# Ledger of designs, part 7: designed miniproteins, single chains, continued (3)

Each design is a single chain, and the fold is of that chain. pLDDT is the mean over its residues in the fold that is shown.

## One batch from the design tools (miniprotein)

Design m8227
Fold by ESMFold2-Fast:
Order: structure tokens, then C-alpha cells, then sequence
Structure m8227 (fold): chain A 66 residues (1-66)
């Protein structure tokens, strides 16, 4: 169904946009709550555990740099 594909696309875009906001907040202040939310949304988008750890390592490096 075209309507179902549009809904799936819109949902994925919304999750990706929310992740951008959460990543920015995490770079500013690394809290366990933000880390849990980022892990949750990355898992919902189908990232593997290894990919999630790599992304979090990048965010932690960004925090240390700024």
C-alpha cells in the first residue's frame, strides 16, 4: 500500500530528526538518560550493537573535542 509506505517513510524521518536533537544534547552533556534514548532510537532504526557502540564512541569523542 502506497499509504503504508508513506507512513513508514514519515516515521523513519521523524525518528532520524529526533536522533539529531538527542545527539546534539549528548555532545553538550553526556547523561545516562540521553545515552539510553540514543541507543533505543538507533536500535529502532535497525543498527547493530557494534554500529551503536561505534556511533556512541564518535559522540563521546565529539564531546571531548568541544
Amino acid sequence: SAALEELKKKFKEAVEKQLETLKKAYIEDMTPELERLIRFYLKQLGYSPEEIEAILAELKKEHEAG
Scores: mean pLDDT 84

Design m8228
Fold by ESMFold2-Fast:
Structure m8228 (fold): chain A 58 residues (1-58)
Amino acid sequence: MSDEEALQKGKEELEKLKKEGASPEELQNAGVRTVARESLSKEAAEELGKFTKELLEE
């Protein structure tokens, strides 16, 4: 899976968890797990982290 596809899947997973009422800790853990699982680049990991913060602001 490319960084782009892995990042997209990670974002979709985080959006689903947020919609299902996941805690901030669950969202952060899901993001960290995706970075580790997919071996995301620094750029993709930063993008996923930024997306997670945006979800937590809603």
Scores: mean pLDDT 76

Design m8229
Fold by ESMFold2-Fast:
Structure m8229 (fold): chain A 55 residues (1-55)
Amino acid sequence: SEAFELGKKLGEKYGLSESEKEAVGTSIEDAVDAGVSLEEAYKLVEKGLKEKLSE
């Protein structure tokens, strides 16, 4: 899906492993399925990645 592919690209941007990229893809897809817009799902997941990878 578009959401899954965007999540994999987001994971690649942050140097994540293939399994981690798939997890990011699934996270964005699940958020969209729950009624969050694709743009907001992307922002929320990227914020989580930044918080996890900062310090």
Scores: mean pLDDT 81

Design m8230
Fold by ESMFold2-Fast:
Structure m8230 (fold): chain A 107 residues (1-107)
Amino acid sequence: MEKEKKGKELIKKARLLAAQGKLEEAQKLLEEAAKLLGEDHPEVLNARGELLAAQGKYDEAIAEYEKAIEVDPNFYESYLNLGRVYLEQGDEKKAEEYYEKAMEIKK
């Protein structure tokens, strides 16, 4: 649907802004994407987790990524992001488990 494409474009722009440290602008675009895709859409939940992780809010980021994989168990990006966050927290074993899970998921 047209709103799906627009919502995904807004998420891509939000991710770019977050990578540039423009977290407030990224959050605004993500809220617009959520209105188009739905608050529980896995791409919205994943991007929200990425913004939280960029702020160092790792526990909140983990919760959002876990919600994304509950909605879509094949959403490989959230498994990659969980692996990264656990690695940053020093949990190498848990990071490895999530990276392995991501590699098993068919794109």
Scores: mean pLDDT 85

Design m8231
Fold by ESMFold2-Fast:
Structure m8231 (fold): chain A 65 residues (1-65)
Amino acid sequence: SSKIKAVEELYKEGKLEPEIAELLIKGIETGDVELAKKALELAKKLGLDEKVLKWIEDLIKELEK
């Protein structure tokens, strides 16, 4: 999946904590939007880059279709 590869690349670049990457990958694989929302909430608490937060928000919108 291109979305999973994007998460892996963000993690490799040090832009995602392991817990956030795991939640995003599981959310993508299962279509569970609640996992992606948990990842976004954790990312906000950890003060991750705004571009990363926007990418997660866009992912959530795609999963809610």
Scores: mean pLDDT 85

Design m8232
Fold by ESMFold2-Fast:
Structure m8232 (fold): chain A 68 residues (1-68)
Amino acid sequence: SEAEKIADKIVEALVNKDAEAAKEAIDELLKSGLDKENLENALQGTAEKAKELGLDELAEYAEKKLKE
């Protein structure tokens, strides 16, 4: 699905520690029409992984989108 492709982009960006690519993929996910529950789960997971990797700005971005 489109959402799965976007999720793969987020994972790839996190592995490469590319905060900009991850933010772009998050924006694509928000436009994908994914339901609220799955969107919130994806954003929380991304924020958690970003914190583990020391990508604090990315974690803050994901948390901000989660609260919108």
Scores: mean pLDDT 81

Design m8233
Fold by ESMFold2-Fast:
Structure m8233 (fold): chain A 87 residues (1-87)
Amino acid sequence: KPSKEQVAQEAMVRALELLESDPSVSQEQIDAFAKEFGKIVLEGFEKNESVEEILERMKELAKKMVPEEVYEKIEERLEEILRRVKE
């Protein structure tokens, strides 16, 4: 079973891969997203939040920072990761 840390790291990597693959997303947006995403993960671990709580906060941040079309792809990927962990 993957650890909470491994799941959160996979979620961040997969979201960043989607951002990098979209030509409408700037490097500045990717860097800002990575920084804020990392803060959410770190704060979640410090507060002993569940993976579900951490990923939900990540989705909320992504919705504010990226175009709607990119957000939908990120949301789908994060939901896929969460579904596999809930087994």
Scores: mean pLDDT 77

Design m8234
Fold by ESMFold2-Fast:
Structure m8234 (fold): chain A 87 residues (1-87)
Amino acid sequence: MGEEGARAAAAGARGAARAAKEGKYHVGAAAGAVGAAGAEASLRIGGETEAGRRAAEAAREAAREAAEGNAEGAEEGAREAEEAARE
């Protein structure tokens, strides 16, 4: 289901942003990546939605920003993923 995938991405992105703020960049990168993978898996089983795709992309961005030590960028990605999941 596309919405469930989008929510998984949003949760992962929030985890990435929070971990990055705490200086746990590798934990943040992993959380965002897991959320993005969950969304992508949902899309592959026929749950292709605009919300799912946007959330997966935002979660992947949050993971990348967290890995680079950019807590602000990770927060922006998390916000985008949450907005996509709300749709």
Scores: mean pLDDT 74

Design m8235
Fold by ESMFold2-Fast:
Structure m8235 (fold): chain A 57 residues (1-57)
Amino acid sequence: MEPTSAEEYYYAGLVLKSEGDYEKAAEYFEKALEMDPNFEKAKEGLKEARELLEKQK
């Protein structure tokens, strides 16, 4: 999967989160925010992925 936009990184993060890879999902949401800092859904996704990662720990 080769994301080329903030939206594509966001969708890739959602896929990784659904697979239980919260660490990688958080990285992809962070990348989406690096490309578009105002991407509110990516901010929410990142927060959720981090919370799930802590629970998984």
Scores: mean pLDDT 79

Design m8236
Fold by ESMFold2-Fast:
Structure m8236 (fold): chain A 56 residues (1-56)
Amino acid sequence: SEEVEKLLDQRQEALAKAQEEGKLTKELLEPLYRGKKISKEEAKEILKEAIERLEK
């Protein structure tokens, strides 16, 4: 559990930095870190769907 929590914290920090750098929109990042229960694979799929929606 400690290792999992550390991994989630690191991912949230990376997402926050990406938002600050303007690499991702706030709407793209919101579903990734507002719920700590999202897995890395789920986060990737959410980003994929958001990008596809923006593309179309």
Scores: mean pLDDT 61

Design m8237
Fold by ESMFold2-Fast:
Structure m8237 (fold): chain A 60 residues (1-60)
Amino acid sequence: GPGLEALKALGMSDESAENLVATAKADPALGGALAREAALQRGFSEEEAERVARAVKDSG
């Protein structure tokens, strides 16, 4: 889904991306926050991090 593809575009492994999407299905707010942090830690902008976070939340 869009959240998984967004996380993989950040350079996350399939396993890590799938685990984060599973977290977002159980807790969308936590999944979104973790996705935002992952993007920022990888040097993406705050705007790109927010887009990734929303894609992950919407995939839950």
Scores: mean pLDDT 83

Design m8238
Fold by ESMFold2-Fast:
Structure m8238 (fold): chain A 80 residues (1-80)
Amino acid sequence: KELLLRAIALLLRVIGLEIELELKGINDPEILALLEKARELVRKALEALDEGKYEEAEKLLKEAEELIEKARKLLKEKGI
């Protein structure tokens, strides 16, 4: 259940970054691609959790978190 809550938290972080992009008028293909890939990794992690593949789900969530963090850093650089 902890991994499920982490997946939900990561999805909320993606949504928050998408809202921030819209509010700042930033339409950067690299940032958008990172957020889309992060969303796909969270989807795959939820599928792995449903299948009882907890180690696979944890790895996918870690990858999603790394992409979200990269998107946040790029957004700060481009949000001039």
Scores: mean pLDDT 82

Design m8239
Fold by ESMFold2-Fast:
Structure m8239 (fold): chain A 73 residues (1-73)
Amino acid sequence: MEEAIELLRQAEEARKAGKYEEAIELLEKAVELLPEDDPLRASALAAIGQLYLEMGDEEKAAKYFALAREIAA
């Protein structure tokens, strides 16, 4: 849990720096560490979706938003 939270912080720093690919990598690693039904995992998946939209990858964005929605429902 603590390691996942640290990765989420690092991803936010990378996003603020405009390093979207690095932010996505950090968020993906955080998702791997979080339980399947954790709301924080849903937040990380949604953040990945938002970053892919910012990069113009609508297909990947839609996939990650769908995954986040399944957990948040």
Scores: mean pLDDT 81

Design m8240
Fold by ESMFold2-Fast:
Formats: C-alpha cells, sequence, structure tokens
Structure m8240 (fold): chain A 72 residues (1-72)
C-alpha cells in the first residue's frame, strides 16, 4: 500500500537521524511513519524495520509492546 511504503521510507530516515544523534528528529519521523499505517500489522512492520536498523533486540521490542498493552 502507498501509506505503508511511505511509512517504511520515513522509518528508514528516522533510523538515519538516530544514528546521526538527532534523537528528536528521529522520534518525529518515526511517529509520522507510524501514523501513516492503518492496521496493527502495518504498524508492526514499521516498528520492526526501525528496531532492526537500530540493532534493538527483538525481545526488548516485544516486551515494550506488551507493557503498552498492559498499561491500557
Amino acid sequence: MKDLEQAIELAKKAVEAEKAGKYEEAEELGEKAASLVKTEEEKEEVVRVIAEELGVPQEKLARHEELLEKAK
């Protein structure tokens, strides 16, 4: 889908900003990418791309998602 493709591009740019030490810009780009996805599956894809590019362990990412569900 067009939105998902756009979101993935923004997610990659967010990772580049993160690697450059621009944390605020990376957060803004990542949030914008997430807002473009319509389903939970699409959101998961974007988050997965960000986590993999940043080298964040998959276990830690899954744990964070679980904590957000618990905090409803």
Scores: mean pLDDT 66

Design m8241
Fold by ESMFold2-Fast:
Structure m8241 (fold): chain A 92 residues (1-92)
Amino acid sequence: MEERAVELAREAARAAAEADVLRERAALSEEGAEALLAEADALGARAAAAGREAARLLEESGSERALEEMERIAREAEAEAAAAIAAVRAAA
């Protein structure tokens, strides 16, 4: 259960970060914004589903190690997304 919770948290964090970057690209784009937003919405839905399942498995396992790893994954994904968003803004 611990390994599955961490794997789902990693999937959720990556999908959420990618969705945030796509939303920023859509905000800066005059063409193709609709397609970017649709992709971001699909990734956001996937992230939410994976995140809910990861949280459920974590609660069932009670693993502090899994919680710490999931928190680390979330922080790293947020930092990566912030850097990517800054790069998109700088290129615009």
Scores: mean pLDDT 81

Design m8242
Fold by ESMFold2-Fast:
Structure m8242 (fold): chain A 92 residues (1-92)
Amino acid sequence: LSPELRAEIDAGVAEILLAVARQLINLAKKYLEQGKFDEAKKLMEEAESLVEKARRILDEAAPHLDPQTVARLRAAIDEVEKEVKELKKKAE
C-alpha cells in the first residue's frame, strides 16, 4: 500500500470521526434544551475525544496529502473543536 493511498484512507477516517462528532454535538444540543446536562456533557466529552483522534490521524497523514485537503480538514476539525468547547461552557 503506497504512503499516498494510506494517507487518503486515513483522511477518510478523520472525516468519518468528524461526522460522528458532529452528530454527538447535535444530540448534546437537544439534551441541553431538555435540561439533561449530565447526558449532554458525556456526549460532548465523547465528541471532543473523536476530534482529538481526527486531528492526530490527519497530522500523521498530512505529509502525504494534498495541501488544500489538509487545510480543509484542519479547518473542519477547528470548527468542530470550537463548537464542543462553547457547548461545554454552556453546560457548566
Scores: mean pLDDT 87

Design m8243
Fold by ESMFold2-Fast:
Structure m8243 (fold): chain A 68 residues (1-68)
Amino acid sequence: MISSSHVRGHIRLMRGGVETALKQGDISEEDAKRILELLDEAEKLADTDPVKAMDLLSEAGRIAAEAV
């Protein structure tokens, strides 16, 4: 089963990656904003619906991959 701690760990890693990419100019501010909004939604769902939270993280990862 996917735990809330697993979801939160993944969110922290992705958030750090997005912030670093934004600082280095590897991603646009608009793409970074969209990814961070998905991460915030996933964090709200981490305890109640970790499966849906992981789905949001997958979408955030897709946007990040397309932005590079």
Scores: mean pLDDT 80

Design m8245
Fold by ESMFold2-Fast:
Structure m8245 (fold): chain A 56 residues (1-56)
Amino acid sequence: MEAKKLLEEAEKNLESDPDLASEKAFKAYQLAKENKDEEAIKKAEELGKKLLEKAK
């Protein structure tokens, strides 16, 4: 699904561009909530925690 693709892209961009990774993760979270995809929601939340740790 689209949300999972965005999560993978966000994870891949964590090192190169955290701002872009954050945008991708947030979009994935919104899509996952709309689709009630609990697995994708949890993945997005975990990725969000990693992004917060890497935030400047």
Scores: mean pLDDT 77

Design m8246
Fold by ESMFold2-Fast:
Structure m8246 (fold): chain A 107 residues (1-107)
Amino acid sequence: DIEKKLEEKEKLIEESSDPRDRALLEEARANPDMSEAQLQEWLARAYGVSVATVSRIGNADDAEFQRLVANSKDAATYRGIAAAMAAYRAGWSAPNAVISGIGVRNG
């Protein structure tokens, strides 16, 4: 069940020492119907990357994504951003997409 898995991930986020993950999730919950552009802006703001970088991660094929991760100073954050963008584009709500991204970033 997706809801049960998301509730388990929410508990892990509440126990997380990273305030960026928590702040991002709070914003997504405040605006669950946010646009893709708004999601990209909040991901960029939360993790200290440019919106252009978030967009590039979201649009990257496997080879481009491997290069972006290999050249990044924070590979876990790049994987988390990619997971959030993929979930959002698959039709997930912004909070659920963000929970997926945070789970990948910390798992």
Scores: mean pLDDT 82

Design m8247
Fold by ESMFold2-Fast:
Structure m8247 (fold): chain A 66 residues (1-66)
Amino acid sequence: MKLKVTLTGDVAKGIGTVLRLIGEPHVEVTPDGENTYIVTHTGSEEEAQALLEELKSLPHLEVEEL
């Protein structure tokens, strides 16, 4: 699964989330411009969907499934 994540509002909280994702198994994070990141999940579909739902629940991020 591939996600476009844009940091909105509290950038410090957004950066904290990005740093956590970099440490996650089966997750690759690539910068895609200012305050925008491409998050690739290479694990199971269930784990990928759980991550998508978690990120969509955060008010300081905008998340698009690619």
Scores: mean pLDDT 79

Design m8248
Fold by ESMFold2-Fast:
Structure m8248 (fold): chain A 67 residues (1-67)
Amino acid sequence: VDELIARLDDPDPAVRREAALELGRIGDPRALAPLERVARDASAAPEVRLAADIAIGLIRIKEAIGM
């Protein structure tokens, strides 16, 4: 998870997008704050922001069920 969170800061948008989607699949709530930062970053590529939004949704569903 920590390695994937670090990849959200990668200079390559494709790497950032892959990292966001993988964090969503893992569903670890530790990724929520980094993904929310990416999703709110207006300077980020639209594809990266969309991937972050999808990942946040998946993690929040898993967190809500796990409560």
Scores: mean pLDDT 77

Design m8249
Fold by ESMFold2-Fast:
Structure m8249 (fold): chain A 63 residues (1-63)
Amino acid sequence: TEAAEQLRAAAEALEAGDAITALEHAAKAMSLLDPQRAEEVERAVFARDAARLRELADEILAE
């Protein structure tokens, strides 16, 4: 799923210290997701929580 790939890319960018790239990937994922899940992504990215972004990607792939 494209959304899960974007979330993993956002997490990887956060781990690399690239906040701008992380926000761009997160924004793309949010555009592909339901509003509730998009809000969870927004909270995780602003908290700089790469682990939560990976968890959200895994949840999407499990669907």
Scores: mean pLDDT 84

Design m8250
Fold by ESMFold2-Fast:
Structure m8250 (fold): chain A 81 residues (1-81)
Amino acid sequence: SEKDKFVEETKKIVEQMKALALSRISDPAAQARIEALTEETLKKIEEIANDESLSFEEAKEKIEKILDEFHARVEAIIGES
């Protein structure tokens, strides 16, 4: 479905952002924080993806907010490293 394609592309973006962040961090503690945050983010995306009560438009809006939060938190971790 269109929703499934959007979810899979979003997961790819999350994984790409994780890879880029990890390439910029040498601190093991900061790397662990990025990995934990990535797992949390993918879990949230999966929960929204599996919520049959949501329209595609509603799911997309929620997932976009999750991505924005992920990006902001990743940048904060990089800035602290």
Scores: mean pLDDT 86

Design m8251
Fold by ESMFold2-Fast:
Structure m8251 (fold): chain A 65 residues (1-65)
Amino acid sequence: SEAERLRREAALARRAAEIGTEMLEYQKDSLSEEMRKQMEQVIANLTKLADELERRARELEAEAA
């Protein structure tokens, strides 16, 4: 179903954000300020994407009688 696909995509985005967060923490002293800020922005964008996809999945599930 479309809701299942959206939930899978949300899970992938959330996992990518988790991996990015772990990498950022492990390399915090090695990354340039510019690279750190770019990684933080990517992580934030992935988290927002996951939240939006989950919201859309809930809307589709609510439309199912």
Scores: mean pLDDT 85

Design m8252
Fold by ESMFold2-Fast:
Structure m8252 (fold): chain A 81 residues (1-81)
Amino acid sequence: GAEEAKELAREALEKAMEALKKAKTLEAINLAIAAALQAIGALFLAELAEETGDEELAREALEDARRALELAEEALKLAEE
């Protein structure tokens, strides 16, 4: 539920920040920032789901966290290439 979403969103944020540190082009920097913002949004939703006990919100947060992780992994690949 919400805890899984928080864990995935934290992983996404960590990877996005690593991508930002490695980025050498404006394109790579922009993608890393976008990934970080998506991860932060997913974390916020997961925190709200935990506070309210809303299972549907928890599922949405998990979906958002998965998308943020995918974007962060793409940003990291771009930054390393």
Scores: mean pLDDT 84

Design m8253
Fold by ESMFold2-Fast:
Structure m8253 (fold): chain A 69 residues (1-69)
Amino acid sequence: AAMAAAEAERAKLEAEAAANEAQAAANRAAYAAQRDGPASTLLALAKAAADADLAARENRARAAALRAA
């Protein structure tokens, strides 16, 4: 039961990390599409992509910690 619960939580964290990675990629694509757009929009998209990458790394780290425990 405990091992099954840890595996389910790990799978959930890995899925959340994948979603955050997809969000970062989408924001980078939007940045490229907006190359002639206002600087404030470009900066916001770049920051959103960086924030999503950080969230993905944190979820991956939590999943790894559950595997190690």
Scores: mean pLDDT 82

Design m8254
Fold by ESMFold2-Fast:
Structure m8254 (fold): chain A 91 residues (1-91)
Amino acid sequence: MLEEGEEKYKEGEKAFEEGKYLEAVKLYNEAAKLYAEAGDFEKAAEAATKALEAAAKYFESQGDEESAAAARERAKGVPAEFERLKAAAEA
């Protein structure tokens, strides 16, 4: 699962660079899920943060500055959320 997560993360980076922000969101979210399932919560947090950054870029491209700002605020909380998920999984 870690290798699949890395593959999806790299595909997401390529989609983001190509301006395919919705595809990047999908790929980064798949990577985050795969990393979390593998127990790599640090990489899962990184991928989830990238998905929200891609979502913010998508909303900006549509002129939706409110949704873009919300996605960026959400991204700032991602590391703490995955830290809590790790603690819950070890309980």
Scores: mean pLDDT 81

Design m8255
Fold by ESMFold2-Fast:
Structure m8255 (fold): chain A 56 residues (1-56)
Amino acid sequence: GSQPLSEEERLERETRNWFDVLKSKDKEKAIEALKGWLKTADPRTQEILEKYLKEL
């Protein structure tokens, strides 16, 4: 898209939706996947993922 939507809000929403799907199968694996993503993510994405993980 040509308009800069809030990438931060989009990532946070997508992360929650993705986690909810995985949590329905295996919560432990979902958390491990988030931790794995955190290691390879850029600093902005890392802040979003850390914030979400702290809420769990």
Scores: mean pLDDT 70

Design m8256
Fold by ESMFold2-Fast:
Structure m8256 (fold): chain A 57 residues (1-57)
Amino acid sequence: GALAEISAEVAAWINGRDVVDPEEARRRFIELLEQAVAEGRLDPKTAADAIARVEAP
């Protein structure tokens, strides 16, 4: 599903870089989730739950 595809895209983006700031990776993940919701590929509630999970301490 869209959430799994977004997670895979972020993982590929991280693996394509020599150094990754955790805050930059988190922001990229959130941006992809918001884009998927805007495109109708992901339920807003699922996106909100995923964002809350990555923002949790």
Scores: mean pLDDT 74

Design m8257
Fold by ESMFold2-Fast:
Structure m8257 (fold): chain A 57 residues (1-57)
Amino acid sequence: KKEKAEEIAKAYEAGDFEKAAKLLSELFGIPEEYALLILKEAAKRGVSAEKIKEGLL
């Protein structure tokens, strides 16, 4: 749980949205394409990696 949230946040901060979406999809059981949309929208709105990590915990 914590390890996956941290890995997702790191991928998000690095701009590797494909990796972040894959991990988010695995964590919550949602489609990878939907996870990718969520992460890209968060990035467009200036959401920090720290806030992404907190939202996953």
Scores: mean pLDDT 79

Design m8259
Fold by ESMFold2-Fast:
Structure m8259 (fold): chain A 57 residues (1-57)
Amino acid sequence: SQEARDLLTEGFRYADAGDYDKAIELFDRAIALETDEIRRGVIEIARGVVRTIKRRE
């Protein structure tokens, strides 16, 4: 959905700014709204990467 895409875009903006908590929150919302299995999987991978970066900080 467009809302899921908007949340994904905003999540990447927060991740780029170093706000990993907000990025993860937005990715979780995008996952909940995404109905396409492949697109949901891509968002889950992005979330996992951002979570890993945060945990290593």
Scores: mean pLDDT 83

Design m8260
Fold by ESMFold2-Fast:
Structure m8260 (fold): chain A 79 residues (1-79)
Amino acid sequence: MLTPEQRKALEEAVRKALRDAGIEVEDVGVYPVSETKVIVGVVAKRPLTPEQREKVRDIVEQVAKEFGLEAEVRIAPED
């Protein structure tokens, strides 16, 4: 399982990657499920287009993979 420091590092890495991609996020949360799997919740400041949702999933999954993790991506608000 992730240490609290590793979880915070993953949250910050996701926030940075989404910001660099031009996605405005209100909050990012990381919820460990197992030693190899996490749930990453992304709260956007506004509803995202389908293209932006796909981009968010791709970015989050890639960042999690760099930490050696598989991510299940959940995006709010739902539209």
Scores: mean pLDDT 82

Design m8261
Fold by ESMFold2-Fast:
Structure m8261 (fold): chain A 66 residues (1-66)
Amino acid sequence: SELEKKLNELMKKLEEAIENKDYETAREYALKLAELLELPEEYVDDILKLAEEILKNKKIVEEKKK
């Protein structure tokens, strides 16, 4: 699915920006995600929070293995 592919790409870019503390770029990708999902811009902060939580959980799993 084109939608699923684009969603995964934007999520990866968002996570990368958050890891780099580049919140300007992170907000830009969160806006693109909201647009792709046809959500109002007020959901951008919720998308950012969700991405931060996903990244945090992902890091915990990685640290357990190495």
Scores: mean pLDDT 77

Design m8262
Fold by ESMFold2-Fast:
Structure m8262 (fold): chain A 65 residues (1-65)
Amino acid sequence: SWIEFLEKSKEYAESTIKDEKAKKEVVELLDKAIEAARAGDSKTAMEYAIKAGELFNKALKEEKE
């Protein structure tokens, strides 16, 4: 399930991202993606999911210490 994937991605972001601002932004984007997916708006859901993934990846890359 794509919604299940987004929910797991949210959980992983919450446990993995150390930067509080980046964590909040990624989680909010994933929440918007999940809501859009539940509403049947696949295009909007995909746009939010892509943005969340990009920010998540950037946060992990920058959090190398």
Scores: mean pLDDT 81

Design m8263
Fold by ESMFold2-Fast:
Structure m8263 (fold): chain A 66 residues (1-66)
Amino acid sequence: MKKVEEIIEKAKKHAEELYNDGVPKEAIEEVVEKYIEGAKREYNLSDEEVEEALKEVLEYIKKLYE
């Protein structure tokens, strides 16, 4: 598994946990964006990998509220 895929899965799980705790969508999006930004610094992810992760996780969050 690529590191970016692992980060996406962890971010999705974190978003789902926050959703279950009643955290507003906008706050979850902010937390996830900060998490992915931190992962970029820690694991030296490319800008393309960060964009891929953000797109997939934000789409997942959107589906939680449908």
Scores: mean pLDDT 82

Design m8264
Fold by ESMFold2-Fast:
Structure m8264 (fold): chain A 95 residues (1-95)
Amino acid sequence: MKIEEEIEKVEEKLEKLEEDLEGLKEYIEKTTELSEEQKEKLLKALEEFKKKLEEYKKELEEAKKEKDVEKARKVLEEAHKAAGELQRKLKEILE
């Protein structure tokens, strides 16, 4: 079914966002170029985004059970919007 293939592509994109988040977290923890205050604020922002990703993954599991491609696409759109908000917040902390 084409529906299952499209939902799997959404799952792959969410998994990529989670991998990118873990990579960024590791970089922030290991870098010596940021102050401790900047690191704490950045890690807090990443933790808040991680909680949102966990909720999106739950919504995606529901969409997969329902075979609802539009619901899966909406979850991905919401995740990308949240990622954009995170990028803006990270920029504010670094400036």
Scores: mean pLDDT 81

